# Ledger of designs, part 111: designed miniproteins, single chains, continued (3)

Each design is a single chain, and the fold is of that chain. pLDDT is the mean over its residues in the fold that is shown.

## One batch from the design tools (miniprotein)

Design m11861
Fold by ESMFold2-Fast:
Structure m11861 (fold): chain A 73 residues (1-73)
Amino acid sequence: MTEEEKLRKKRVTAEAQRLLLEELREELSEENRPSAEKMLAQIDAFYAEEGEPSEEERREAEELVRRTLEELK
């Protein structure tokens, strides 16, 4: 796996985490909200340093989140 492929996977994973946190925001207990906010801030920092996900990477992240949410039901 190349460095570019690793970075691409990191962007897809970060976007999937961001989307999943947004989707589950209402289900998060008050104790877990600060942790979720910290994770979102880390994702924003990653995008600022490494670049935002492409449209294709966002679509892959959306599909990953869809599958994850189906498994949590």
Scores: mean pLDDT 76

Design m11862
Fold by ESMFold2-Fast:
Order: structure tokens, then C-alpha cells, then sequence
Structure m11862 (fold): chain A 86 residues (1-86)
């Protein structure tokens, strides 16, 4: 279910956040925002995507693990699914 998936991702996020630097967290948030924005259309989504891309460019030398990148995408996909279910 959506609720069980949310609980699993929340636990994984909590565990990863304990090991992440502030720059890694900022990059994670920007990557998440970009993935959410890419699933939407319109001027607001485009603006969010452009801001996220600028943050990712500023943090280009900050390396996220594959697990961190995958989690950002999975949380973004869950957020989009939750909005469609409303």
C-alpha cells in the first residue's frame, strides 16, 4: 500500500540523514525537488526545476551515493502518487 511504502521510505530517509553532511542534505533536497518538478507541467513546475538545477550545479562537487540518489527518486515518485490519489 501507499502507507506501507511511505513508512519504509521514511525509515530509510531517517537512517541516511544521520550519516549525511549539510551539503549532501541540500543536494538531496534539490534532487528530490527536480524529480517532483519533472512529473508536473506549467510555469511553477518549470521554476522549481530551474532552481533545483542551479542548486545541483552549485553542489556539483558534492557526491551523493547511489542509495541516496535512488531514495530521492523513490520519495519523489511517492509524493507524486500521493498527489494523484487526492
Amino acid sequence: SLEERAEELEKELEELLKTMSEDEKRKFEALFALYVAEQHSGPKAKAVAELAKKVLEELKDVKLTEKQKELAKEIAELAVEALKAA
Scores: mean pLDDT 82

Design m11863
Fold by ESMFold2-Fast:
Structure m11863 (fold): chain A 65 residues (1-65)
Amino acid sequence: MDAEEAARAMGEAAARGDAAASREKTLQAVKDTGATPEAANRGGAAAGAGDLELAIRELKRGGGK
């Protein structure tokens, strides 16, 4: 999973209001992209706010691919 796919998955979980799925997708983003947990948390927050471009940038800045 690349940073763009991870950001979309986190955004979809957040749009559903599913906190458990949002946590699961954030952990998956760390594993699959190599982003730091801090970057994945910032990306998840941006995706939850509807800012997918910022979410992708945060994941990539944290070492995500």
Scores: mean pLDDT 76

Design m11864
Fold by ESMFold2-Fast:
Structure m11864 (fold): chain A 74 residues (1-74)
Amino acid sequence: MVSNVKIEKVGDSIKISGEYTGKAIDITYELEKKYGIKPGGAGDETTFSVSYKGKSGVLKVDKEKKTFEATLKE
């Protein structure tokens, strides 16, 4: 489950951040279903390619703090 999700425009970039419970891989599923943030290619267990509104970037997961962040650019 994802919580405290923030999606903000910073200049020409989109910053995404939030908190999660459970498995890191489930973050991308919930971001797609709840916010329309699409997973890209296969990532590892702490980094996932994502895209939103024509911008793309890498979602990074902090497993210790149970947080995630991404900065999406063209």
Scores: mean pLDDT 80

Design m11865
Fold by ESMFold2-Fast:
Structure m11865 (fold): chain A 91 residues (1-91)
Amino acid sequence: DLEEFIKRVEEALKKGTPALFELVEEVMKNRPEIIEEVEKIVNENQTKESKEMRKSLEELLSKMKEENEESKLMKAYLLFVSYLLIKKEKE
């Protein structure tokens, strides 16, 4: 159901960060192995869309400054979304 994830990511990007964090949190809890694969792929190729996501996360971090869970979610969120964008670009 890769297409479903792509659509969820696109809609979550439009809705804002809460929906994206929900999606990422689900992946972190149910499929942590995906994060490892995503990290490898993202390190090799990072998309332009990740720049816009970085800006949004920086603004959100200023508003909801937390140390542990927020940082973990932000990392996984960036990796996961970037991975899906990279996959979509190749497909």
Scores: mean pLDDT 61

Design m11866
Fold by ESMFold2-Fast:
Structure m11866 (fold): chain A 86 residues (1-86)
Amino acid sequence: MTTIIIRTPAPRTSVEGTGDLIAAGGDKKVTVLGDGTLVIETPASAVDAIGTATLLALGGDREVEVLGEEPERIAAEDPGSGLVGV
């Protein structure tokens, strides 16, 4: 089981579902930690697992200023090979 932490400049977001959808979208930075945790950093204004593919595809373009940065942790067992790409 792999834990995925989503870091965005958006207010606290809900990230549930698949890391595959998140990893397939927009500009992002993926970091693999020694404990198997994946950290995804994206300038997306919001990240919701269900509808994030479109929103994250716009993520390199949009960034919200009125917000706090909160890491969201989701569990994904099949995040796809794109998730660990540089």
Scores: mean pLDDT 40

Design m11867
Fold by ESMFold2-Fast:
Structure m11867 (fold): chain A 98 residues (1-98)
Amino acid sequence: SLEEKIVTLKKILDDANNYLKSQGLSYNVTLEELALVLAYRRPDLRKAIMHLLDLELEDVLVPLKLFKRAKKASGKETFAKIDALEAYLIEKGIIKKD
């Protein structure tokens, strides 16, 4: 069900945030940031993630593109959170290293 899928995604989010804190990182990853990373890194899951969160593809991919542009203009710290999240998801086998 949609509710069960949301609960699963929230568990991944909580596990990621707990892991980052255990590494001494003061990042707070949001559900939207996790969904955005997963939709971008897992093309096979994009439609399922959009349906799960009632998101349009543009709502996921455009923010990521704008975020990458903002990082290049304003500083590396904003992107360190996303980079750390991606590293965690790769280590857990949720996304590929590509």
Scores: mean pLDDT 70

Design m11868
Fold by ESMFold2-Fast:
Structure m11868 (fold): chain A 75 residues (1-75)
Amino acid sequence: SLAAELAAGEEAFRTGRRPTAASLDAGAAHAEAAGEPELAALYRRLRDALDDPERTAALLREIVRLGERVRAERA
């Protein structure tokens, strides 16, 4: 399912901790295509905050939390 693919993307960020502009753009596009605008907005905010490590860490936690909720709602 699209929710499962989004959750897998969040898991990759959580375990790999290697966010790049390209991976965040892909995550935003995937979330938007899945009808998850809140998640897409968080990916875009994270892309804009990549030069700020504290904000990056906070936004990554929000993305993981929201991704898990999206998966639960679609299960």
Scores: mean pLDDT 71

Design m11869
Fold by ESMFold2-Fast:
Structure m11869 (fold): chain A 90 residues (1-90)
Amino acid sequence: SVAEQKLQTAQKAYDANPTAENAYNLGLAYKDLGDEQKDLGNEDLAIEAYDKAIEAFEKAAKDPSLAADATREINDVSVQVLKLAVEKVT
């Protein structure tokens, strides 16, 4: 998928140079993958991708220039994870 290709590109960039900017871009790529898996009804894969997005955004948030943007993304993705987790128990 396009999301999987974007993730491979972002992961390669982060592995080569683990900057806050590359961590932020990695977070966005995992978020896109999570959204794609959610839309396909693959809730477990969506949660896994969203959890990885949060990890990447937490790394980005350590940079003061990205902290506000990364924190907003963490909040948005965390809401999606909670919604999917609640849906599974109801």
Scores: mean pLDDT 87

Design m11870
Fold by ESMFold2-Fast:
Structure m11870 (fold): chain A 107 residues (1-107)
Amino acid sequence: SELEEKLIELLDKAREAFKNGDVETAKKYIEEAVELIRKNAKILTPFTLASFEELKKAARKYLEQAGYDASNELIVLIGALILLASYSGFPRVAVRADELLREVQKA
């Protein structure tokens, strides 16, 4: 879909920004991807009406349980995108976001 293609483009831009040491720009692209899903996709329970802050709270809990550094805001934003993509029918976006999550954690 056009939406899925745009989401992958934003993830690729976030990855390039991160690799160039521009963490703030990487965060902005992930935030844009989250808002793009929230505005344009059907989101399933429990995240149908979730605010961005509620998504980040759920992501922090998931990431802490999985052994990720939930004090890293970029990691939390990527986790929020993975959750949202998984509950909105974008498995390719979730996979690409998980790859970026592992790169950020490893750095």
Scores: mean pLDDT 85

Design m11871
Fold by ESMFold2-Fast:
Structure m11871 (fold): chain A 61 residues (1-61)
Amino acid sequence: MEERVLPIEEAVDWLAERGLTDRSSLPLLRQTAELHGKSDRVRVREYEDGTVVLQLLDAPP
């Protein structure tokens, strides 16, 4: 398992480079983060089976 913390924009780019999402998903992911009171950062977890999980991080205090 590999884990990275990236800005939402960079996370979307990273996923798009791998064919896992479209860059057009960026506005929707940002809106979701804003609606849930999350920060502009996500944790990206890549598992050995090729599964990728995004976790929106809480806003800094």
Scores: mean pLDDT 75

Design m11872
Fold by ESMFold2-Fast:
Structure m11872 (fold): chain A 101 residues (1-101)
Amino acid sequence: MEEELRRRREERLEEVRRELEELGVDEETRERALREVEAALEVEELLEEGREEEAIELALKTGEPNALAVVKKHHKGKLTAEEEAAIEKARAALRAYQAAA
């Protein structure tokens, strides 16, 4: 990772942590939210580096809504039908997981 991208990610995570602390959310919720934000930022960094395949793979593997939204935003008009179908499948799996949990 580039130094600038790493610094930007750390700064963003600190902002989110501070905001969650001000809201008084519990430890478990805070940890989950920070993990989700970190995944989304990592996907954004891969996209900025032109590593689109890795970004899509990471978003699909994490199943995080924010990470998937970042991929869709960056690849508007660039995604293949197969890639878009894979993203939708991951989103459906995430919804099923949330309904079961």
Scores: mean pLDDT 64

Design m11873
Fold by ESMFold2-Fast:
Structure m11873 (fold): chain A 74 residues (1-74)
Amino acid sequence: AAPAPEAVAELEELRKIAEELGVSPREVQAAYGWLVLKENGIPKEKLEEIKKEMEKEGIDIKKIEELAEKIKER
């Protein structure tokens, strides 16, 4: 099923950020998810598990952490 209209607007915002940073929307979404996890005080051990799962999906964790810092400072 298609996402709600408000979720579609958020996806378009992710696309714009991806274009501005020269990365894929998937990487921007991963960076936002990473920031949310860190802001909510997720234990370091769980963050390491999430890193490994993201790497298995072909996501460069170092690139995601750099994107998260750029998004946070924006």
Scores: mean pLDDT 71

Design m11874
Fold by ESMFold2-Fast:
Structure m11874 (fold): chain A 96 residues (1-96)
Amino acid sequence: MEEKVIASKETYEKIKKNPEAKKIFDLVLEGLSYYLNDGDREKAAEYFEEAAKLSKNPEVQKLLRDLAEKVRKGEITEDEMVEGAKKIFELLAKES
């Protein structure tokens, strides 16, 4: 099965240059890993909530909290999870 690209190289390079954005990015990737590899919805939600607490952008905070709630409820597909993460990473790259 082909791995879905959740961030372009250009997006990652921009995020990597901003330490605060990089920390949020790393927490979101860890949450995705718990969800996609382990099926651990509670751990995934905890990582998304921690990322939301670190963000100073209200839009990023809202998207991360919405992802955490949907993950806990099991009301999210893998595709919706990946698309949500992509949108968050695009917003982080714009702030970098």
Scores: mean pLDDT 79

Design m11875
Fold by ESMFold2-Fast:
Structure m11875 (fold): chain A 64 residues (1-64)
Amino acid sequence: SLEEEARKIARELIKENPLLSEEDIDEIVNMTLGWINGGLGDESLLESLVRMAADSLVFVRESQ
């Protein structure tokens, strides 16, 4: 499923970024699926959208 694929990508991204942890996987996945369901992307952009969701969380944390 898209959720399972997004979750796998998110899990790999958190390993390479010290500002992200396993607790962020659900948030990254929910953001990504929300964008797709809202018509702001599709399955062909899944990896890019997951990366954008992760980057959004990093940006928020760096600004705190």
Scores: mean pLDDT 80

Design m11876
Fold by ESMFold2-Fast:
Structure m11876 (fold): chain A 64 residues (1-64)
Amino acid sequence: SARAALEEAIAALRAGDYEAAERHLVRAYLLGGITVEQANAIGKRLRAGDRDGAIAILEEALAR
């Protein structure tokens, strides 16, 4: 489910497993768990080294 994909993406980011995080983020996007705007914002934060900021967006998506 989209929720499971979001939870797995958060867990992977916390573990520093960026390969697993990317797979789960793509799956979450395809399942409608995150928007294009959220996906772009997550990518921007990760490129800036702001892992906690990226996780915050994913947690907001889970709260919906």
Scores: mean pLDDT 84

Design m11877
Fold by ESMFold2-Fast:
Structure m11877 (fold): chain A 75 residues (1-75)
Amino acid sequence: KEEEIKKIIKEAMIEAGLPEEVAEAAAENLVEQLKRDGSLEKTTEEEARKLGEEAAKVVKNGEAVRAEERARAAA
């Protein structure tokens, strides 16, 4: 299931226009977040696709990148 959800998220991001390398890294990060939250087992294939599409939009707009840079600069 974990690998399947990661694949769906990655494919949704690639279809949304992210490069494969970026989509792979972002999908891995999202899956790890879902595992920590205990949400991975509750995530359906449809929800995984939607999550990937939304995350790709945020990454393309630079919002997630800015948040990450700020977090890294803080500590």
Scores: mean pLDDT 72

Design m11878
Fold by ESMFold2-Fast:
Structure m11878 (fold): chain A 84 residues (1-84)
Amino acid sequence: VSEEELNREVVEALVLIAEALFKKYPDSPEETVKLYERLIKLAEEEGNKEAVARAYDILSKAYEQLGNKEKAEEYRKKAEEVRA
């Protein structure tokens, strides 16, 4: 396994873990948002479109829970753009 392949797998695992954390701790969305922002940056650097799109979907839900509908819509559109 190359370091590049290992990093790609780690980013995917971190996205799944962050999604689970959001579902388990919905009363603390701020920390989940920060975690996903870091994961999106890592996924973008690795070129992992699926991880980026999933992270944007969860970040959109987190911002909606915080009452920030504008950011929620922005991240939803970013997820759709990545999948296009």
Scores: mean pLDDT 73

Design m11879
Fold by ESMFold2-Fast:
Structure m11879 (fold): chain A 79 residues (1-79)
Amino acid sequence: DLTPEQKEKIRELLRSAAEAVRQGKVDEATRLIDEADKILNPSNSFDAGVIYLALAIARVALRRGIGTPEDFEFIADLV
């Protein structure tokens, strides 16, 4: 599973992504999500897979202009 340090970094990245979305900085939010994905990709745990899927859905919502800061705050709480 993810280490405590990896979990903390993912939470920080997702909270930063939420703030970027709140400020209308979609490209910055996408970059922060990409950084979180890189930490999640090496993990074979079910929990990491659930977070990865949630981020994939949030990324699609963001690309379609319907993503909200609350989506990323919710996912951060799942970590």
Scores: mean pLDDT 80

Design m11880
Fold by ESMFold2-Fast:
Order: sequence, then C-alpha cells, then structure tokens
Structure m11880 (fold): chain A 89 residues (1-89)
Amino acid sequence: SSPLSPEEQAKAKEELERSRKAVEEVEKSTPEEIQKLVEELIEKGEAFVLAAILAYLARNDELEKVSEELLKKALELIRKVSLEQLKKA
C-alpha cells in the first residue's frame, strides 16, 4: 500500500488526461460519433478511457447512445484488463 512510483503516477496521469478529453468529446458528439469513438477505443484496447466514457454516459442516462453489441465488447475489454491488473497486484 505504498504510494505510486513516479513512473506509475505519470502513466495514471496520462490515462486520466486521455479519459477527460474523451469524455469532453463525447459530450459534444452525436450518437454516431460516439459509436465510432467507442469502436476505435475497443480496437486500441483503451479500457480505462472506455470505462470513463461508459460511466459518464450511464450517469447521464445516455448509455443507449452506444449499441448493445458495442457495449458488450467494451465491457468485455474492461473486464479483461481489470483482471490482468488484479493479477499484477
């Protein structure tokens, strides 16, 4: 339970910045643009950014802007990456 190393802090900060920018883009985006962004993030394996976007949409009752198929794929990726992180902890 030590604080994050400088390298780990830098990575976490970078992921947080990408997530914040992605959420801002989603706020300004059409449902079609949101679909394309989610597809791109799934292909890139950006689980942290996907989780932030889905959490934002869910809080605003706008999760329907993501198709059920894409939502399932995104959640599967988030789950897979989360399990991999838990194995390293």
Scores: mean pLDDT 78

Design m11881
Fold by ESMFold2-Fast:
Structure m11881 (fold): chain A 60 residues (1-60)
Amino acid sequence: MIPKLPEEVLLGTLELMAGASRTVLEYIKEHKPDAPQSLLDAIEEGVRRLEKEIEELRKK
């Protein structure tokens, strides 16, 4: 852990990244129905992994 950033700032940044990725995924599903399923699966997996890491940090 790099102690130079406040934990609250790190968590807030990670939450923004997760939220932005969710917004992108929903946008693709609604406005880009021809998008490859592999792209949608990759984004969904990445977001779920990030959300899990955020939960682990919050339980500290």
Scores: mean pLDDT 75

Design m11882
Fold by ESMFold2-Fast:
Structure m11882 (fold): chain A 115 residues (1-115)
Amino acid sequence: MVKVIPSSAAQAAVIKALEEGAEEVLALIRAGASVAEVATAAARYGQRAVDLVPAEKRQAVRDALALTVQEIADVLNAGRAAGLSVEEIEARVREVLEEGMKRVGEILGAEVVEV
């Protein structure tokens, strides 16, 4: 499990937006939402987080979040095609979200801890 520790109020706001987005994505997966609905929600929360990032880091954060959204879509498509349980798909998407959070934390210069 990855934990990102903010060193500023601005970093804390970005992390909070991403955590709220991650919980909505996982809730949609548990509810059986379509890949398009999940990807749209992930992109919406990602954009909210980007808007809170300093201008000079926005492109790097946007690229990292776009990669995370694509990886979520790939996990949902592959997992559902393979007949994986909702619980197993949720676990795999949680890992993707944790890696995405780590990438953003590193771009922001926040402390990233593996727990």
Scores: mean pLDDT 84

Design m11883
Fold by ESMFold2-Fast:
Structure m11883 (fold): chain A 58 residues (1-58)
Amino acid sequence: DVDALIAAIEAGDPAAIMEGKRASQELGRGPEVEALIKAGDRDGVRQLLIDAVREKAA
């Protein structure tokens, strides 16, 4: 369930965050996630992982 995974990412669940990172890597967006992490942009990381999960499920 994509909605449950998104809610878990928003809650900071490490397993859900790992799934979101996998989705972002499969979409070729891994470097964007790494750049946001290095910048300390936690909100940007969460949003990108959520967007990646949604796109992967479409």
Scores: mean pLDDT 82

Design m11884
Fold by ESMFold2-Fast:
Structure m11884 (fold): chain A 94 residues (1-94)
Amino acid sequence: VPPFFSEAIKEVEESKKEYLEKYKKELGYDEEVEKKLSKRVEDFKNFLAYVASVLVPEQNISVAEAKSLVFGKVEDFKKEVEDEYKKKLEEKEK
């Protein structure tokens, strides 16, 4: 497993933890939110498995290109989680 895979996993898991704490503090804890965040982390891990098993060995994608794809998905994950949190926060204030 490339070192940046562990770093990417750590970043999405830390993002999940951060937003669960924000939900607990501002909106109240919701088991469905935790399940959805866990599913998103699992989908991200499945994407990493796809990169490692298909894109790098079969499509001959460089390590630099794979790293760019992986961290692009990390940023997408963080943005989607933040956008969903902000939307729920706004809905509570109405």
Scores: mean pLDDT 77

Design m11885
Fold by ESMFold2-Fast:
Formats: structure tokens, sequence, C-alpha cells
Structure m11885 (fold): chain A 97 residues (1-97)
């Protein structure tokens, strides 16, 4: 599936951003060496970049609208409300048919 391919690429870019921002060679070292709040910030930024890449690629491929792309980015960057996130993802998936 093209969706699976884009998702994998997004995850790889997120990991790359995390490594670059921390100046460390591995994600494991980042997790060990940063304080909890610093790790949360780096993980959030990594997920935001991955979500943005995923959303932009889906728009580029004509699979979703720019409005749906904004929703996907918001879902990855907003903390809490896991049920609300799931419901919003389900709505986007239903529109993709």
Amino acid sequence: SELEKIAKEAMEIGEKVLKEKAGLPSAEEIAENHKEEERKKLMKESLEVAAKYFAEKLVEKGLISEEEAELLIELQTTEGGEQEKVDRIAAVVERLE
C-alpha cells in the first residue's frame, strides 16, 4: 500500500529530526540522556515533523485535502484526548474510501 510506504517514510524522517536536534547518534541515547521534559519536547517535535511529512505526501498524491492534512498534524501534536484523536482519524479514513 502507498499509505504504508508514506507512513514508513514519515517515521524515518521523524527519527532523523529527533537525532539531529539532540546531537546524538541514536534515539535510544536521546531517551537515556535527556531529562523527562526534554525527551517529551523532542518526541513531540519528531512526531510533528513525521505527521507533517505524512500529511503533505498524502495531499501531494491527491489522497486527502489540505484541511484533512491539518487535522492529521493536529492529531499527532495534541496531548491527551486519545478517544477524540481516534474518532478524528476514523473520520479521515472514511473520507479516503
Scores: mean pLDDT 65

Design m11886
Fold by ESMFold2-Fast:
Structure m11886 (fold): chain A 97 residues (1-97)
Amino acid sequence: MQPAIELSPEMLEIMEKYTKKFEEKYEEILKEAKSKEEAIEKVNKLIEETKKEVIEEIEKLDISEEEKKEYIEKVEKMFDYIKKLLEADIELRAELE
């Protein structure tokens, strides 16, 4: 599965839930966006909103404050990576048109 932040069953459940939700919304953005710039803007907004929701779920977990901080740091790094990957994908798609 995903090696980034799945150290506990609770984190695995959060990751699975938000991964599916993110993928569905990402596909909708790609279908509806009229330009590369619009797609990038909407994807960046989706990333920030999803990151905020994941962090809020982590803060609600019955785990130590130290573990919460560690998971939040891992989530932030993961979303930074995803942002770069998706921006590159959108740019590549635009170059082919």
Scores: mean pLDDT 76

Design m11887
Fold by ESMFold2-Fast:
Structure m11887 (fold): chain A 90 residues (1-90)
Amino acid sequence: APSEAYLRGEHFVNEFLKDFENGDFSKYVPEEEVEAVRNDLEKKKELVALFAEWLRQQAPEYAARLAALLIERLEKIDPELAAYLRELLA
Protein backbone atom coordinates (compact mmCIF):
# COMPACT_ATOMS: atom_id res chain seq x y z
CA ALA A 1 0.00 0.00 0.00
CA PRO A 2 1.61 3.30 -1.16
CA SER A 3 0.32 5.46 1.73
CA GLU A 4 1.66 3.02 4.37
CA ALA A 5 5.12 2.99 2.74
CA TYR A 6 5.09 6.80 2.61
CA LEU A 7 4.01 7.09 6.28
CA ARG A 8 6.89 4.79 7.32
CA GLY A 9 9.31 6.92 5.27
CA GLU A 10 7.86 10.14 6.75
CA HIS A 11 8.37 8.67 10.26
CA PHE A 12 12.05 7.93 9.43
CA VAL A 13 12.52 11.50 8.12
CA ASN A 14 10.89 12.96 11.27
CA GLU A 15 13.08 10.81 13.56
CA PHE A 16 16.25 11.78 11.63
CA LEU A 17 15.38 15.51 11.82
CA LYS A 18 14.60 15.29 15.55
CA ASP A 19 17.93 13.53 16.17
CA PHE A 20 19.80 16.27 14.26
CA GLU A 21 17.89 19.06 16.10
CA ASN A 22 18.74 17.46 19.47
CA GLY A 23 22.34 16.51 18.57
CA ASP A 24 21.49 12.84 19.23
CA PHE A 25 23.58 10.79 16.78
CA SER A 26 23.75 7.58 18.89
CA LYS A 27 21.55 5.71 16.33
CA TYR A 28 24.06 6.43 13.52
CA VAL A 29 27.57 6.29 15.07
CA PRO A 30 29.23 4.55 18.06
CA GLU A 31 28.70 6.35 21.40
CA GLU A 32 32.36 7.48 21.56
CA GLU A 33 31.91 9.33 18.20
CA VAL A 34 28.65 11.19 19.04
CA GLU A 35 30.40 14.31 20.44
CA ALA A 36 32.75 14.44 17.42
CA VAL A 37 29.75 14.45 15.03
CA ARG A 38 28.10 17.30 17.01
CA ASN A 39 31.21 19.47 16.43
CA ASP A 40 32.10 18.45 12.85
CA LEU A 41 30.05 19.57 9.84
CA GLU A 42 31.85 17.07 7.56
CA LYS A 43 30.78 14.13 9.77
CA LYS A 44 27.18 15.46 9.72
CA LYS A 45 27.43 15.64 5.90
CA GLU A 46 28.46 11.95 5.88
CA LEU A 47 25.24 11.07 7.79
CA VAL A 48 23.18 13.21 5.38
CA ALA A 49 24.83 11.37 2.44
CA LEU A 50 23.84 7.99 3.96
CA PHE A 51 20.24 9.22 4.28
CA ALA A 52 20.32 10.44 0.65
CA GLU A 53 21.43 6.92 -0.40
CA TRP A 54 18.47 5.45 1.56
CA LEU A 55 16.13 7.89 -0.28
CA ARG A 56 17.47 6.67 -3.66
CA GLN A 57 16.39 3.12 -2.69
CA GLN A 58 12.74 4.21 -2.21
CA ALA A 59 10.08 4.27 -4.96
CA PRO A 60 10.68 7.45 -7.06
CA GLU A 61 7.34 9.11 -6.17
CA TYR A 62 7.98 8.67 -2.42
CA ALA A 63 11.69 9.51 -2.67
CA ALA A 64 10.86 12.91 -4.23
CA ARG A 65 8.24 13.78 -1.57
CA LEU A 66 10.41 12.57 1.35
CA ALA A 67 13.44 14.44 -0.05
CA ALA A 68 11.42 17.68 -0.30
CA LEU A 69 10.17 17.25 3.29
CA LEU A 70 13.68 16.50 4.61
CA ILE A 71 15.28 19.45 2.75
CA GLU A 72 12.57 21.93 3.84
CA ARG A 73 12.80 20.99 7.52
CA LEU A 74 16.60 20.48 7.60
CA GLU A 75 16.98 24.04 6.19
CA LYS A 76 15.34 25.36 9.40
CA ILE A 77 17.78 23.32 11.56
CA ASP A 78 21.01 23.63 9.50
CA PRO A 79 20.87 25.52 6.15
CA GLU A 80 24.37 24.32 5.11
CA LEU A 81 23.41 20.63 5.52
CA ALA A 82 20.18 21.31 3.57
CA ALA A 83 22.22 22.87 0.73
CA TYR A 84 24.54 19.83 0.73
CA LEU A 85 21.56 17.44 0.54
CA ARG A 86 20.15 19.43 -2.43
CA GLU A 87 23.51 19.01 -4.24
CA LEU A 88 23.56 15.23 -3.53
CA LEU A 89 20.01 14.79 -4.91
CA ALA A 90 20.53 16.97 -8.02
Scores: mean pLDDT 77

Design m11888
Fold by ESMFold2-Fast:
Structure m11888 (fold): chain A 55 residues (1-55)
Amino acid sequence: SAAEALQAELEKTLEWFRKMLEKSKHPNKEDYIALMEKMLAIQFQRALRKLAEEA
């Protein structure tokens, strides 16, 4: 389903972002990664719910 595909892309995006920050040696990278993961998860969860309700 579209929701399953979107969820898979979310997981890939979060892993890519984490690796990007690790490579950049960003200060406080772990805290920033955790915050971004939380933010993205909330936004994608809202999008997934809308898609599921419209289906």
Scores: mean pLDDT 74

Design m11889
Fold by ESMFold2-Fast:
Structure m11889 (fold): chain A 68 residues (1-68)
Amino acid sequence: NALKAVAETGIAFARRLHQEALEGSEETKRRAVEALRQMAKFMEQLGDETKPAAEVARRAAEELEASL
């Protein structure tokens, strides 16, 4: 299923971006939060199979924003 593969790729990307942002500047964290929130919206609209990726991206954005 192509949407399942998209979800798995999205989750991996969100986790990597979160880890890299934690090691970056406050500006890097803010930009990562914006990117993760945009990804979450996109994944949520794409289909049911990608909603887990939307949730992972949203949680990563919330955690990064809380660290600011």
Scores: mean pLDDT 85

Design m11890
Fold by ESMFold2-Fast:
Structure m11890 (fold): chain A 64 residues (1-64)
Amino acid sequence: AMEAEGERARQLEEAFAAGDLDKVVEIYPKEEAIKIFTMAAGGARAAGRPDSAARYEALRDELK
């Protein structure tokens, strides 16, 4: 039932695969994108994926 949020999450995953930070900012405001990358990094660390967490943290730092 969270159709809009699910669609945005899918687009964000596609942007991650492309390494396209400009696309991320088009989908979300810069401040919201930073929050999303921070949460994604935390989730990746909790799931035992430190490499993915480091990648999300690097993308967040590029946006600051």
Scores: mean pLDDT 69

Design m11891
Fold by ESMFold2-Fast:
Structure m11891 (fold): chain A 113 residues (1-113)
Amino acid sequence: MPGAVALVQETAARIRQVAEEGGKKVIEIDPEKGKKFKDELLSAIDSGTAAVEAAAQEGLKAAAEAVRQFKSDISSLLDKFAKESTPEGAKYLNEMKNEISQLLGELADMLEG
């Protein structure tokens, strides 16, 4: 990838795929809550991605800090959803949290390196 914005966009696409695939599993368990959680998660991903892209215009250190904030915000949101879910739904929400957190951690490391 040629630059920081391309890295952010590729990572955002992977995170969005995780949210869409995991969200489908939660919807199978609880269709009403699962749909709401998926919609809120995708909105948070779009907002976090925009914030990281804006920070990247200021520099790689600013972008990395924005990624860490994004990781914290998504983790908190998924923890909230897990508390409101059945145990089976919470399992898939925790799996999404772990995978998204790993992808964002890797992005932050790439931007700082």
Scores: mean pLDDT 86

Design m11892
Fold by ESMFold2-Fast:
Structure m11892 (fold): chain A 98 residues (1-98)
Amino acid sequence: SAEELEEKLKKQEEQKKVARIIGGVLRIIGLALDEALKVRKSDPKKADEKIKKAGEAALKLLKGSDIKEIYKLIEEALSPEYIPEAKELAEEIVKLKK
């Protein structure tokens, strides 16, 4: 029936949104891992802190926390070069969760 088809299409759309959310979160973590690798040999503690802050940002994104708190964690996790990309990904995730 038309109703059954509509429900199946809604489920597929929801699955695509979940995939985009997970992909965006993993990309933010990946950017932080790249940054951490660059500083690990000179400052292992700073490298671990960058990964921890990115993980905290990822968890806050998944929980639907305040975007401003997420931005602060992104700014603490990443160098200025990667912050714009990570913030755009965070905004996309927040929009997809609405």
Scores: mean pLDDT 85

Design m11893
Fold by ESMFold2-Fast:
Structure m11893 (fold): chain A 73 residues (1-73)
Amino acid sequence: SMKVFERKVKTPAEAGEAIQEAQREGVDVVKITSDDGMWIELTFEDGKVVDVRFRASVDGKPVLSSEAFKKSL
């Protein structure tokens, strides 16, 4: 069965913490959202990230970067 982890965050650091927690729990999919309308979805296979989907703003609003995911892995 597929295990899904969902969390609402306010900062990139919180997103990193959520991803690390999900990895420790051995989930298949991580879904992260924020109040700024930003979101990220990670898919894991055998403990490895196999897909990353996200939405980020470039209009001076806070964004999640690829570096935040690497820090969480």
Scores: mean pLDDT 69

Design m11894
Fold by ESMFold2-Fast:
Formats: structure tokens, sequence, C-alpha cells
Structure m11894 (fold): chain A 87 residues (1-87)
């Protein structure tokens, strides 16, 4: 798809995108819960780790990638620009 074609294809890139966008914990939780259907307790754990610069598991990284893509789509950020933020 367009996100993978632009080079946004890893969970680590997703984490870097969310950090580069400087999203609050509350904004990350909102995306994970309301857009991706992730339970609030899991979303809060992931968002806290992202904001605090803590390491994420592979599964948590993949959810961060999904959140980054959803954010980009909702805010009209091109796949190429979003992928650059994840480098």
Amino acid sequence: GPWGDAGLDSGLQGVKVLRSLKLSKEEIVDILVNELGIPESTATRIATKIVNGEPLSGGEQNLALSAAIVYGEKHGISPEVLAQLGR
C-alpha cells in the first residue's frame, strides 16, 4: 500500500513518527482506543512508553505503526513525509 511503498513499514518507524510529531499521551491513547479499538489499559501503557522514551515490545511497536498511519491519514500528512519522520 502507499505507506509501505513510501518506506513506512516497521514498528520502530511508527514509534519514531509518534515521537517526532510530539503527540501527548492523551492524543496517542485517543488514536489507539477510538480509531484502532485497543483497550484503554493497553493504550495507556503504550502511550506512556512512547512519551517517556521507554522501549516497546514488537507487538506494541506494531500498534504504534498503526497509530502513526491513522494519524497521518486523519491529518492529511503524505506517506512520504510521515516515513521521513520515522527515519
Scores: mean pLDDT 86

Design m11895
Fold by ESMFold2-Fast:
Structure m11895 (fold): chain A 79 residues (1-79)
Amino acid sequence: SADAARQAQIQEEYAALLAAARTAAEVADAALALLEDDTDENLLIAQGLAAHLHREGAPAELIARVEEALRAKELARLA
């Protein structure tokens, strides 16, 4: 189905970004870059990257930067 294909693409992009990142800061930067282009796919990938930062115990300031950007995009979509 189209939904299954889209989910597979999102997972592939998420995995590629994690494989390319060398540090927690690079994961955070990748998430912020995705959020500059306001697509549903980018929002889902950025949410996944934020969850990864939490699981790996990244510095609180990096997590806060990504979560604040995510919240701003989510609020804009409600307006």
Scores: mean pLDDT 84

